# Designed miniproteins, single chains, continued (2): the designs that were tried, part 76

Each design is a single chain, and the fold is of that chain. pLDDT is the mean over its residues in the fold that is shown.

## One batch from the design tools (miniprotein)

Design m6635
Fold by ESMFold2-Fast:
Structure m6635 (fold): chain A 80 residues (1-80)
Amino acid sequence: GAIDKMDKLLEQLKKAKTRKEAFDIALKIGMIALKNVPAEEIPKVIGLTLRIIGLELDNASKEEVIEEAERIVELYKKHA
């Protein structure tokens, strides 16, 4: 199911060997959430996804990216 796919992506993010792989997976999580959350939650998902992009530009840690991705997954599961 969609929840299983999101959990699998989050686990892949945690196991990512490179910073680029981690950010690519986190952006995929954001895109899946955008397609599946109610319209009222879209601004929140956009905000969290932009935060991930900001973290990539700032050379932030994989741990910080995981934290923002987990927030997106939590929001997605609330509406699944």
Scores: mean pLDDT 80

Design m6636
Fold by ESMFold2-Fast:
Structure m6636 (fold): chain A 76 residues (1-76)
Amino acid sequence: EKKKKEELKKEIIEYLREANVPEEVIEAVEEEMTKAIEAGAPIEVFEKALEDARELKKQGPLDAEALRAEFQAARA
């Protein structure tokens, strides 16, 4: 479970880099994902975030702040 969440985290970060999101924003999203993993957030949150990142990459600028908020909410 934790390993699969870490793998999804890496895939999301790769999509953010490919979308040319600033490194500071990528670091903020990575920190929130790490906190969500430590808090035991469901794997479905990471799967949804990955699909959202794929879709946004195709259709326009990626809203990394929205992804960050999603992981913060999942940690609650």
Scores: mean pLDDT 71

Design m6637
Fold by ESMFold2-Fast:
Structure m6637 (fold): chain A 83 residues (1-83)
Amino acid sequence: SWTDRLAELFTRYVSKEDFEGLGQQVAELLRSLGREELAQRAIDLGKKAQEKVDANKDNPRKVNDIIAELVEELSRLFREALG
């Protein structure tokens, strides 16, 4: 299912702290659904989250909040894409 694929991407990319890569992978899934505008938003969200995490590396609570927000935002884009 799309939900299982998305959960796999979150687990893999969060574990290796590659949030820009996560945004790019979610964007590929959104493009496969014909949602080019949402794909670009996923790329932008991942890039911004990466910058924010890198700026707050010494604050685990803030990093966790940034990651949680990114996961929620990407999940929302995916729900919008599916209708």
Scores: mean pLDDT 88

Design m6638
Fold by ESMFold2-Fast:
Structure m6638 (fold): chain A 68 residues (1-68)
Amino acid sequence: KWKEDGYEVGKIGLNAGKASTGELGQKGYFYGKLGVDYGKNATNEKEGLIASYYGAIGYVYGEESLRG
């Protein structure tokens, strides 16, 4: 679940960040990509949690970048 959550939410943040410009967009892309990469490659629960945390951070930055 955590691994899949990190992948899905990270993908949203990555795409939002990629579609916008500026520092918030860069952070959305960067952290969203980390959520996707960890979500794909996580082999245990701790790695899945890391994916979910990075994905969530990327989502927040990506979403905010689209509002500015």
Scores: mean pLDDT 80

Design m6639
Fold by ESMFold2-Fast:
Structure m6639 (fold): chain A 62 residues (1-62)
Amino acid sequence: MKYKITITGESNGLKSDGSLLKKGETVIASSYYIDEDGRLVAKTEEGLVVMDPKDVEVEKIS
């Protein structure tokens, strides 16, 4: 299964390399979960991306 996750709000996603996923940008994840702090954590081919769930759209693509 794959998920298309797009930043739609004003917060940036944080990639494991320290770079940012910005508004309008998309990541493809194999899975995601909500952590203890209420953050959305997506597992991608290049590592984890941490996002605010209020500022993302998640679409199941396969």
Scores: mean pLDDT 84

Design m6640
Fold by ESMFold2-Fast:
Structure m6640 (fold): chain A 86 residues (1-86)
Amino acid sequence: SSDIEAKAKAAEQAAKEAYEALKKAVETGSPDEARKYADRLGAIAAQAAALANANSDNEVAKKVAEKIKEMYEEGKKLVDEAEKKA
């Protein structure tokens, strides 16, 4: 369904924006701000996973959910490292 793919792509774009904001917050020494973006990225990842689970035959939704999960896992590591340096 093009509607499901559109929702998946919108989630991917939102995740990319949150991940870039997270990286910028880490680079500028703002671990609290970075944590807020990690939380947002986690919420997007959960939504993308739910969409993929509800549409188990849609490979685009599945692949997007996988990519967002990877961004979330990488983002959490960056935030954890930034918090240790603060």
Scores: mean pLDDT 87

Design m6641
Fold by ESMFold2-Fast:
Structure m6641 (fold): chain A 81 residues (1-81)
Amino acid sequence: LLEEAAEQAEKAAELATDPEASRHAREAARLAREGDVEGALRQIGRALDALLASPEPSEEAIEHLLEAARLLGEEVARRAP
């Protein structure tokens, strides 16, 4: 889940032409690999905000960020008491 989420976030970073979106997506991948799921989700949110503010947002980058968020959400559910 965490490595899969990180790979999705890295793909989003590669597809995003916006430097802020790319930076936040890469940070999300790093945090996911470190096991900081909440930090990774916050960075995905920032990456999505940057993409949606872009004049021509990459739909593929958005889809990869949403898949990363879904995988991280599953990890949160697994850690729930």
Scores: mean pLDDT 82

Design m6642
Fold by ESMFold2-Fast:
Structure m6642 (fold): chain A 77 residues (1-77)
Amino acid sequence: MEADMKRMEEAAKRALEAAERLKEIGLTKEAQQAIDQVKHAMETAKRFPETAPTAALTNESVYKRLEELAEKAEKEK
């Protein structure tokens, strides 16, 4: 339980930091959707701690999607 909650919190932190970077490059709507999704998963896990593993996977998936969007924005590579 505690390990799953910690994993969820760490994944949320990474996803929120990635969303902030997306705002800096002009992808504000995608960043806001990611923030809302992470916030919803975190609130659900606080009410139902048994869902923390699912929330961790959701937050990790959001982070990966945001990193892929940031890479696509670097089209000048």
Scores: mean pLDDT 80

Design m6643
Fold by ESMFold2-Fast:
Order: C-alpha cells, then sequence, then structure tokens
Structure m6643 (fold): chain A 82 residues (1-82)
C-alpha cells in the first residue's frame, strides 16, 4: 500500500538523519550520553512518524519527524556553543 511505502521512506530518512547527527555530535566531542540523547530524539520521532504514516496521516508523519530532527539539531547547536 502507499501507506506502507511512505512508512518505509520515513523510517529510512529518520535513520539517515540520526546517523548524520550522531556523526556530527561525535565530531564536536559530545559525551556518550549526549550522543545517545540526540539519537533517541530522532529515533523516537521516527517511530511516531512511521506509526502515523501507516495510518495514512502523511502530513502529521512528516511534521512529527521534522519536530524531532529540529530538537536534535538544537541540541547540537548547544554543544557547539559550549
Amino acid sequence: SNAEKFAKEIKELGDRIADRLVQEAQRLGASPEEIDEIRKLVDEATDKAVELAKQGKYSQAASTLMAGVLEAVGRLEELRLR
């Protein structure tokens, strides 16, 4: 179904973003706990977005993923300023 395809795309996108943000956190010298928190923010948002996508709630799925990603990006910027 289109919902299953979109859910897979959301999962793949979320996983790619998590990996990139984790790599950047490592480059900035983040602690293991800070890296885990950044990954968790993106992973939890991705899981919620996948559930919404499976329900055919495509706009809500995209917005949910974006919100989690932006929160994780904010944590990276806080690391840059410290």
Scores: mean pLDDT 90

Design m6644
Fold by ESMFold2-Fast:
Structure m6644 (fold): chain A 90 residues (1-90)
Amino acid sequence: SLVDELKEKVKELFEIFLKANKDDPEAVEEIKKLYKEILEAIENKDYKKAAELLSELYEKFIHKLSEEEAKKVKELLDEIQELLDKLIDE
């Protein structure tokens, strides 16, 4: 389903951010909290809130990523946005 594909891409996105911040316990805790809130928003079909929380994740933590990780994150976010747009239009 579109929702299952969305959840898998969000999981992949968070694995990149968690790996990049593995030596920062405060950042790891905040990232895990955002992940939980995004999954809860998706389960509640609040796709606008999910998009807002994803934007917050990007703004706060993009500077911690390598160039390769940042490129992969941008590609995943574009794919996630396409899925969110399809779900919002339903």
Scores: mean pLDDT 87

Design m6645
Fold by ESMFold2-Fast:
Structure m6645 (fold): chain A 70 residues (1-70)
Amino acid sequence: MLSEEERRVIDEGTRVGVEMYQQGKSPMEAEEEAGRRIRELAREANLSDSVTEQVGFRGGFRAGKAIEEL
């Protein structure tokens, strides 16, 4: 199960991805930016490398779905 910190990191990165799309980035660029931001936040929160990759993947997927539903 995801911890509260992992959920927070995913939600924050997903918001950044949606914001990038609204600013004129392509859906793919916005999803990639969301994943990058999530990994950055996870590293700053001292999450393990395996957790960082997992939240990056999940957050990118969530950003893509959020963009599709705009």
Scores: mean pLDDT 78

Design m6646
Fold by ESMFold2-Fast:
Structure m6646 (fold): chain A 64 residues (1-64)
Amino acid sequence: PTVTVTSLSKEEQLLPAGGVVEFESGEAALAAAKQIEAAGGRAVADAQRSRVTVLEGSVLLRPA
């Protein structure tokens, strides 16, 4: 499934499975991982690095 998340990117970008997304905070990374899983995907959040690794599905990054 495709999940839309807000990132620090200035452009809209589609990130397929296996991609890593960087967020403004660890809390934002955890929230994004929950959104991906709620949509039927799978993701791993690293709150200390404010990153999410997409394992299943795809993520559409939108500028803030």
Scores: mean pLDDT 71

Design m6647
Fold by ESMFold2-Fast:
Structure m6647 (fold): chain A 61 residues (1-61)
Amino acid sequence: LQEARDILRAVTSLPEAKINALVQEAEQDPVLSQLSPACLASKLLLRAGVYALTSPTCVPD
């Protein structure tokens, strides 16, 4: 979860408050919390309506 927070800061200019809110939401979701940090960051960006990242590092399968 810490790594996902760092990735979100690196790939987007979202304020820390929004990044923390997304990470906190992931902690409540067992599906999101088990993803790799890179994959989790990609899912959180999509959930926040930020899809400028067209080449996600998410390779779950």
Scores: mean pLDDT 66

Design m6648
Fold by ESMFold2-Fast:
Structure m6648 (fold): chain A 67 residues (1-67)
Amino acid sequence: MLRVPEAPALPTSALQQATQYIAQGRFDEAREVIRQGLRDRGVVLSDAQLDAIMRNAQAEAERELRR
C-alpha cells in the first residue's frame, strides 16, 4: 500500500506540552517543544515549516478553548 509520509508524528508528550504552552499564549516555548520533539525523531524543519505547524496547533488550541 502507498503511504504518504506527511507531517512526522510528534511524541504524544511533546504534542501535549506544546498544546499546553499554546493554551497559555506561550507560543515561543510551544515552538521550541515542537522543534525539540521533531529533532528527537531525526527531523529537521525550516522556520517556515515550524511556523506552519504552530499555526495549525494554535488553530486547534483556539477551537478547543472556544468550544
Scores: mean pLDDT 69

Design m6649
Fold by ESMFold2-Fast:
Structure m6649 (fold): chain A 89 residues (1-89)
Amino acid sequence: SAMAERLRREGERLVAEADTFLREALALGQAGGGQPSAEVRENLVPRFKELAEALEKESGVKLPGSLALMLAAERVRAEGRALIALADA
């Protein structure tokens, strides 16, 4: 149970981070630009850039920077959901 609780908390954290990034990205896209929150800019963007770079190297596919970050965030969201599902199994 302690291991399941840790997996659930980690999964919920990853989903929340991805949802925050994707929500702000959508809002800025609809507004025609602007500045992300300090949380997204300082904490989430560097981590998602690193993941996007790793995915580019593995797949050999180069995407525009904004699209690459959004796909990295979707991957983090999917991973978080998978961890929650494992905790509930």
Scores: mean pLDDT 84

Design m6650
Fold by ESMFold2-Fast:
Structure m6650 (fold): chain A 61 residues (1-61)
Amino acid sequence: SALDEAIKRAEALRAEALSRLSPEDAAQLGRAIGGRLDAARANRDLELAEQTIGALESLLA
């Protein structure tokens, strides 16, 4: 589904972002993104998943 693909994309971007950060910053970002993606899964919220992708793409730019 579009939601499952968006969540996969967000998880891939999260992994890339975490690899570039200090352990402290990686822990903070990991918790924030994890919470958002858990909410997107629980509520089947495609918009939240896509917003999370956009935020991570902006961070990695």
Scores: mean pLDDT 86

Design m6651
Fold by ESMFold2-Fast:
Structure m6651 (fold): chain A 83 residues (1-83)
Amino acid sequence: SALQEKILKLIEEKGYVTLNEVMKELKISREKAKELLEELVKEGKIKKDPEFPGIYALASFKGSVLDEEVEEAFERMREAIEA
């Protein structure tokens, strides 16, 4: 659907989307926004944040927490090398 495609585009552009952003951007109710997001989660296209159920990311996004530590380590090494 056009609404689901717009949600996926928002996640693609930002890396994540919140329930509140979906409501604001699509101008739909909280219940409708939750329904669309739950459908996308059920289809395996997006996933919920385990600590904040109002935050969603692409299901293809691998290892956000572990990858964040690895990226921070690479950035620190890069700064030391470029000095």
Scores: mean pLDDT 69

Design m6652
Fold by ESMFold2-Fast:
Structure m6652 (fold): chain A 94 residues (1-94)
Amino acid sequence: SREEVLQQAGEILQELKDRVWQAILDKASEEEIRKILEETLEKLKELMEKNPEYAEELRDMFITALDVLAALLADIDPETAKLLEELKEEVEAL
């Protein structure tokens, strides 16, 4: 159902937020942060492929969430914020 798909999307985004915050606290490398972002993109792609009728809604949801997260991190960790902006561009291309 639509509700189940949006719940799965929300869980992917919450995991992204938690993993990114933990990586910043742990002073993780750019490579480790890029891995988190790549795994998130892959999960989104799989969700969109299985639910093509919601692909646009899922894309918009992820774009909005990535914008918010990047804005929140811009002053705290500008390098990670830039990586989130790059992920947003990849999501827009889906």
Scores: mean pLDDT 90

Design m6653
Fold by ESMFold2-Fast:
Structure m6653 (fold): chain A 74 residues (1-74)
Amino acid sequence: NAMEELKKALEERRKKVKEIRDTLKPYIDQKFAELEKYIKENPLSEEEREALRQKVFDEIKKEFDKLIAEYNAK
């Protein structure tokens, strides 16, 4: 039935999202480690620190969205 088909589609999407997350985890960890090191070594304002964190988040989100789009295209 339609509900069972929807559940299967959601489970498939969940598996793809998990695989993408697992693939990106080392990249995410590296990006945040580099950011933390930079913040520690440089005298930055709160505003500058927040802006840098936002940029890192935006980069990670773009990469995640790209991988999701590639999986959906298959």
Scores: mean pLDDT 79

Design m6654
Fold by ESMFold2-Fast:
Structure m6654 (fold): chain A 78 residues (1-78)
Amino acid sequence: MAPSAEAVAAALADIDALWPSADEEERALLDQIREALERGDPRMAQVYVARMAMRRGLYDDEQRARAEALIAQVEAER
């Protein structure tokens, strides 16, 4: 399903909140998320968000399963 305007706004707010505490790799991922959202590619934005959350160990089991499913779907579609 297409992401809601609320979901996009929340993602951009999360980028701003995380930026000061992010390391170099995380800042690169945050930039990729921002670029994907700005070009109207929310699916790629979700992939980068999932990669950052997995890198930080922030996902619970349900969140990780959903992230892995999304990444697999995007990889299958290329």
Scores: mean pLDDT 71

Design m6655
Fold by ESMFold2-Fast:
Structure m6655 (fold): chain A 74 residues (1-74)
Amino acid sequence: SLYLRTAQLLRTLTPERARELLLRHTSLDEGQAQEIADAIAAGASAEEIARRLQEYGVSEEEVRRLTEAAEKEV
């Protein structure tokens, strides 16, 4: 799953860096990006993070951009 791959990459980043990438590359608002960053900080699984991305309406195009950006950060 594209969302699962993106979630796995976001989990390798700091919560602060994940939040920044979410705000830059998706239509998520500050509150939604912070909730995902908080989930990462709390040790949420990649599956849980992927479900949150889908719940908040992040598109496949947005997760492609996120994957590319996150891969450059690691």
Scores: mean pLDDT 86

Design m6656
Fold by ESMFold2-Fast:
Structure m6656 (fold): chain A 90 residues (1-90)
Amino acid sequence: SEKFEELLKKLTEIYQSSKKKVDEGEISEEEGLKEFLEKTLEELKKAVEEGLITKEQLRSIADSILEGLEDELSEEDLEKVKKEIEKILS
């Protein structure tokens, strides 16, 4: 659906915004990754609340993002993000 495509576009814009801040030295790479994840989870939560995606789809999308970032995230940060996802899904 067009709304789902806009969601994916928004997630891409969040990634690009955080990357730009890191590249310009405004924030650290760690802080940029945390900002990206927090804003991405907020947008996914809103999409569930609006009925655009299901909780199962949010889990699938979040898992795909975390898998793609596995080498960039510490075990501690990965577990923190997983807990936030579970909180959204409960």
Scores: mean pLDDT 78

Design m6657
Fold by ESMFold2-Fast:
Structure m6657 (fold): chain A 93 residues (1-93)
Amino acid sequence: DEAAELYEKGVELHRQGKYEEAAEYFTMAASLGEGADKARAWINHAATLAALGKYQKSREYAKEALELAEKANDTLLVETAKGLLQSIDKRLA
């Protein structure tokens, strides 16, 4: 699965602190993924943008990820996206 391979590469790059490259791979994974897989990629993209200090864009992608997770009826992804939004909102306050 190409989407899964791109997602795993994004995770690897994020672990290495290569956040800009990781964000690109998560975007590619989200573009090829559907439902819960797309939501997961957007959650990690948003988290990576937050690591780069790009909180406004991070918030936008986290909101999109939440909507996709809710449509996929994936409770764990919904909780993860909500937690990420709460973290971003605290940083912006």
Scores: mean pLDDT 88

Design m6658
Fold by ESMFold2-Fast:
Structure m6658 (fold): chain A 94 residues (1-94)
Amino acid sequence: SHHIELDEDTIAELEKFVQEYLLEKYKVPTDEALVEYIEKKAKEMAEKEGIPYEEAFERVSKAFVAKAQAEVLKKLGKEAAAKEYEKLAEEYEK
C-alpha cells in the first residue's frame, strides 16, 4: 500500500539533490564517497547485528536514499511526505 505519490519533477530533483548532498557532506562530486560510506556502515551493521553483509548493505543503502528523498521533499515544501521518508530511513537503520 503505497499512499505517497511522487511526481516526475520531484524524482528529477531527487537525483540533483543527491549529487549536491554528496558534494556538500563528503566534499567530493563522485559516487566514490557514497560507496565508501555505505560499505563502512554496512560492515558496522553486519558485525553489530549479526546479519549477512549483503543484507546490511541493502538496508544502509535504502536508509540513505530515504534520507535524501526526505530532504528533497522538505525543499519542495512537502513536509508531511518528508516526515514519512524520515521514518522509513530510521526503520531501515534499525
Scores: mean pLDDT 69

Design m6659
Fold by ESMFold2-Fast:
Structure m6659 (fold): chain A 90 residues (1-90)
Amino acid sequence: MDKFGTALVGIFYFGDKEDLKVAAAVLYFKFKLSADEILATFSGALSREEVEEAIEKVEELKGDREKFIEYVESVLRGILKKLFIEAIKE
């Protein structure tokens, strides 16, 4: 199982709302998913407005990978942080 897939499942089951928004931001930033594709992935867990907020955060950082990693590290904790940072770096 891909490291990101494992991290995404972990956040979906054990993360809070802010952790889920970070996962949505990673899908947009690294995997180039559309808002509709991200919303489908988080159906019932994130609203359209929350997905759009996550995308706006990525756009605000203007594709700066280092700033995006700092954002992820500021929100995520423990094992979820480790798994997501490893997934972003690959």
Scores: mean pLDDT 76

Design m6660
Fold by ESMFold2-Fast:
Structure m6660 (fold): chain A 86 residues (1-86)
Amino acid sequence: EEEELNRLKDEAVSLLIEALKKLGIPQAERDALIDRFLRVVDKLYRENPEEARKFLEKAIELLQKYLENGDPSYLEELKRLVDEKE
């Protein structure tokens, strides 16, 4: 459902902003990375909304784990998922 997808997008973007701030990434670079993430989500949604939902849920899980423990492997996994789906 579009409403649920938009809520997941907002949550993922919020967490991504927090993670990138924790890494010390400047705002311009953060904005570029967020734009790339959202382009991948929009592409997946056009192809299969269920895949977009699963992608967002996985991204949220990885970002939450990174914010809790600082392990860069979660961000590496997220980057791999974004690169695969691009």
Scores: mean pLDDT 83

Design m6661
Fold by ESMFold2-Fast:
Structure m6661 (fold): chain A 98 residues (1-98)
Amino acid sequence: MKKLPKGAALKFDLAAGTITYFKKGETVYVSDDDVAIRATAEEAPEAAQKLFDEAAKRGKNAVLYFDSDEELEAARQALADHSRETIRKFAERVAAGR
């Protein structure tokens, strides 16, 4: 496993169907079983779609990492704008359920 230079990342667990969001200061590791790509916030929706296809084909998890927490938050917003209502509703439901 390799530690990412920046702690800002989105990890997609394709087997579990989950996305984990890491901020700067959180430890993020990439294994040889992960497909990892660096992206900007603007690239994030297209990069995520391509990453899902490649990771699924290889049976691996996908990691999209960013240069900063600000780029990560902007990437989350770009992804949310593509499915804004659904993502927000699920996030609020999970928070309310805990």
Scores: mean pLDDT 62

Design m6662
Fold by ESMFold2-Fast:
Structure m6662 (fold): chain A 98 residues (1-98)
Amino acid sequence: DEEALEAYFDSLIEKLGLKNITGKDFLDFLKVATGGDLNASTEEVIETLKSQPGLQELLELLKKYGADLENFVENVLARDEKTVEPLLKALEEFYKKR
């Protein structure tokens, strides 16, 4: 459920005290990163992020926050906070600069 996933992200954002990102922003990022295919492999996601103008800075922020991109789509869909929390922190910093 896209609606349930967005609500989960909003709940986690509130729990983490993040102010510059919404659950909708994270869901939209997930769609861009996967090319709209939630079955996309980690390799395909990394290549998509590298190929998008302006997302190279986000890759550096993902590394800074220790985001694990291995199986990240599967782990995000499973609502794994250990995977989602570093991604949200990286995206919040990215959106503060934009």
Scores: mean pLDDT 77

Design m6663
Fold by ESMFold2-Fast:
Structure m6663 (fold): chain A 78 residues (1-78)
Amino acid sequence: MKVTLKLPDGTEVVFEGEDALEALRKALEYARKNKLPKRVIETLENGIKGVEKNPDAAEIIVGMTNREANEVVKEETG
């Protein structure tokens, strides 16, 4: 499963994992290391919590989290 973050500089970074949690955790670690906006970090943290509570809905939660995180990046940097 994969998560794609569109960075403020226009660069896209793809995070691949065996499952939704691994992909989201990799994206969250990257966001923290590169000091992305707090709202992006919070969106990824909420996505991880959502998958942990509802593993059967993991693909839907990843898709929603990925979309929301990219909208937040656009709002914070545009």
Scores: mean pLDDT 79

Design m6664
Fold by ESMFold2-Fast:
Structure m6664 (fold): chain A 94 residues (1-94)
Amino acid sequence: MRRLEEALREAERMARERVAPEEIARRLTERYGIPFDIALELALALHVRISLEEALEEAEKQGNEEAVKRLKASLELAEEHLRELVERAREALA
């Protein structure tokens, strides 16, 4: 659904602006019809991803290669979890 892609882009933008996960979840439910439980999990996962991205940028600036490797691995796991939540959202909207 193009609508799910729009929802994810809006949620990511809100998460980058540090909007509370509960508020992001409410927006996703009200505007896009995503069930609140799935929307809240998506919002929380997006917050985690953004925090890991910021930590990775900091580690790269410090030249900490071990931290960079560990944070990249954590980001891969966070992206996999986000993909699972996106599929759950797609199934719930079907």
Scores: mean pLDDT 85

Design m6665
Fold by ESMFold2-Fast:
Structure m6665 (fold): chain A 93 residues (1-93)
Amino acid sequence: MEKVEELRKIYDEAVEKITKIMQEKKVNHPLASEAVRLLRQAVEAFEKGDIEKAKELIDRAMKLVDELQSEYPEIAKILKEAVEKARKILDEM
């Protein structure tokens, strides 16, 4: 798999898991929606070769993990795992 495809798979899986939790628990929290948006923007930036922008968006997502931890720890855990895997891929570039 190309590194871009690996990153996309990680983010798509995280988005799917977060969206499923939001639907099942009727969660409409703006921080959860923002996390999904940041993950999608990071993939777009990476696909365009904007590595700096991708890293910036990952850092912003990690800050949202801390904020989500108190209210939705399950969502925070999924986001954290996705961001950690994405950083490893970016560090290989």
Scores: mean pLDDT 75

Design m6666
Fold by ESMFold2-Fast:
Order: C-alpha cells, then sequence, then structure tokens
Structure m6666 (fold): chain A 72 residues (1-72)
C-alpha cells in the first residue's frame, strides 16, 4: 500500500518535472517490479497484487497522457 502510493507520487512528480513518456514508463516498470517483489514477500493474494499493479499502470497512463497533452 505505502509502496504503491510512493510510486504513484513519483510518477506524478516526474510528469510535473517534464519527464518524457518513455522516462515515465521506465519509472512505472520499476514500480511494478517492486510491487511484484513486495507482494510475493508479504504473501499478498494474486487478486490484491493484480489490483495494485493495475492501479499503478493506470496512474502511469494518466501521467503520460498529461505529458502528451502539454506537448500540444
Amino acid sequence: EELLDKYIEELRKAAEKGMTPEEIAKLANKGLDEIRKYGKEKGLSPETLRRYQLRLAEAAKEEIDKVEERKK
């Protein structure tokens, strides 16, 4: 939960800072990997792990969309 919120916040700050969509995607992939490791170590259910990964992926998409919108 805290790890998910941390990466969502980092994605938002990266977009505000003017990072490229590719850089934001790289950061999101790092976050997904960390959530996967955390979930396995903490014994999270497959459903909970999937929900966390989906939420991070959705947050990354939203931040990438914002960066692309600013290019206009």
Scores: mean pLDDT 77

Design m6667
Fold by ESMFold2-Fast:
Structure m6667 (fold): chain A 104 residues (1-104)
Amino acid sequence: NAAELAKKALETAEKARELRKNGQDPSEVIAEARKLADELEKLADEEKDPSTRGFLYYVAGLAYDAAGEHEKAAESFERAAQDFKKSGNVLLALEAEYLANKAK
């Protein structure tokens, strides 16, 4: 469930970027990305494993960023970075910190 939701969010975020690149209306895809990001954050809030929780926040951040929700993206990336640090995923923590700073 969570893995499938994360995959759909990543695909939706990529589609939003592709539509913008081609000058096409991304409105429907942006709405879907925002919805998927909200669902991923709810799952992350209920997840006890820091590695899995960090991944869910990270993907939520990517989806929020693709939807233009830069403040929410930064918050999600900051949460992901904290969880990746707790789980020893140093490179993912650094990437999430970088994306959080870029989004704000």
Scores: mean pLDDT 87

Design m6668
Fold by ESMFold2-Fast:
Structure m6668 (fold): chain A 84 residues (1-84)
Amino acid sequence: SAALAERERRVAEQLEKLREAIENDPSLKPEEKEALLEAVEFQVAQALRLYRQGEESVSEEERRAWEEKAKELEERIEEIRKKA
């Protein structure tokens, strides 16, 4: 559905915003940035792959799995910020 496609796009935009935040975080070491950016890029690629397969091919289960991965990345970023 259009609503599901919009949701997937919003999560992809949030993952891209996390990538931007990681790149601009002065407290993160270069190796930490690289590891986090690779994780974010992987998730963005997965989101784009789902989008390209078409709205009717995206299940509620796939959407939830994708949301959980985005949450995991957010938690990882917060943990690093807390440590720094």
Scores: mean pLDDT 66

Design m6669
Fold by ESMFold2-Fast:
Formats: sequence, structure tokens, C-alpha cells
Structure m6669 (fold): chain A 61 residues (1-61)
Amino acid sequence: SEEELARIRAEVDELIARTRELWKQYQAETDPAKRKALWAEIEALHDRIVALSDEGERLAA
């Protein structure tokens, strides 16, 4: 439905914004262990974005 598609778009936009903030932290971080943790968080958010985008494609089809 259009309502579900709008919800997915809003959620994806929010996750993208969160990923950008984590990426800024990652770029500024010099501690390898903290960088690894930030990278893992970025990867988890990216996977969530991909899954939501795939769901949006199915609902639009």
C-alpha cells in the first residue's frame, strides 16, 4: 500500500541519516578497536536499509 511504502521510505531515510553520523565518527576515530565496532554498526544499518529497500520493491510490484 502507499502508506506502507511511505513508512518504508521514511525509515530508510532515518537509517541513512544515522549511517552518515556513524560514518563521521568512523572517519574521526583513531582507535582500531573502536573503528571496528563502528564499522560493524554501519554494516548492520546498511543490511537493514537493503532489506527495507527490497521490501519496498516487493510492495511496489
Scores: mean pLDDT 87

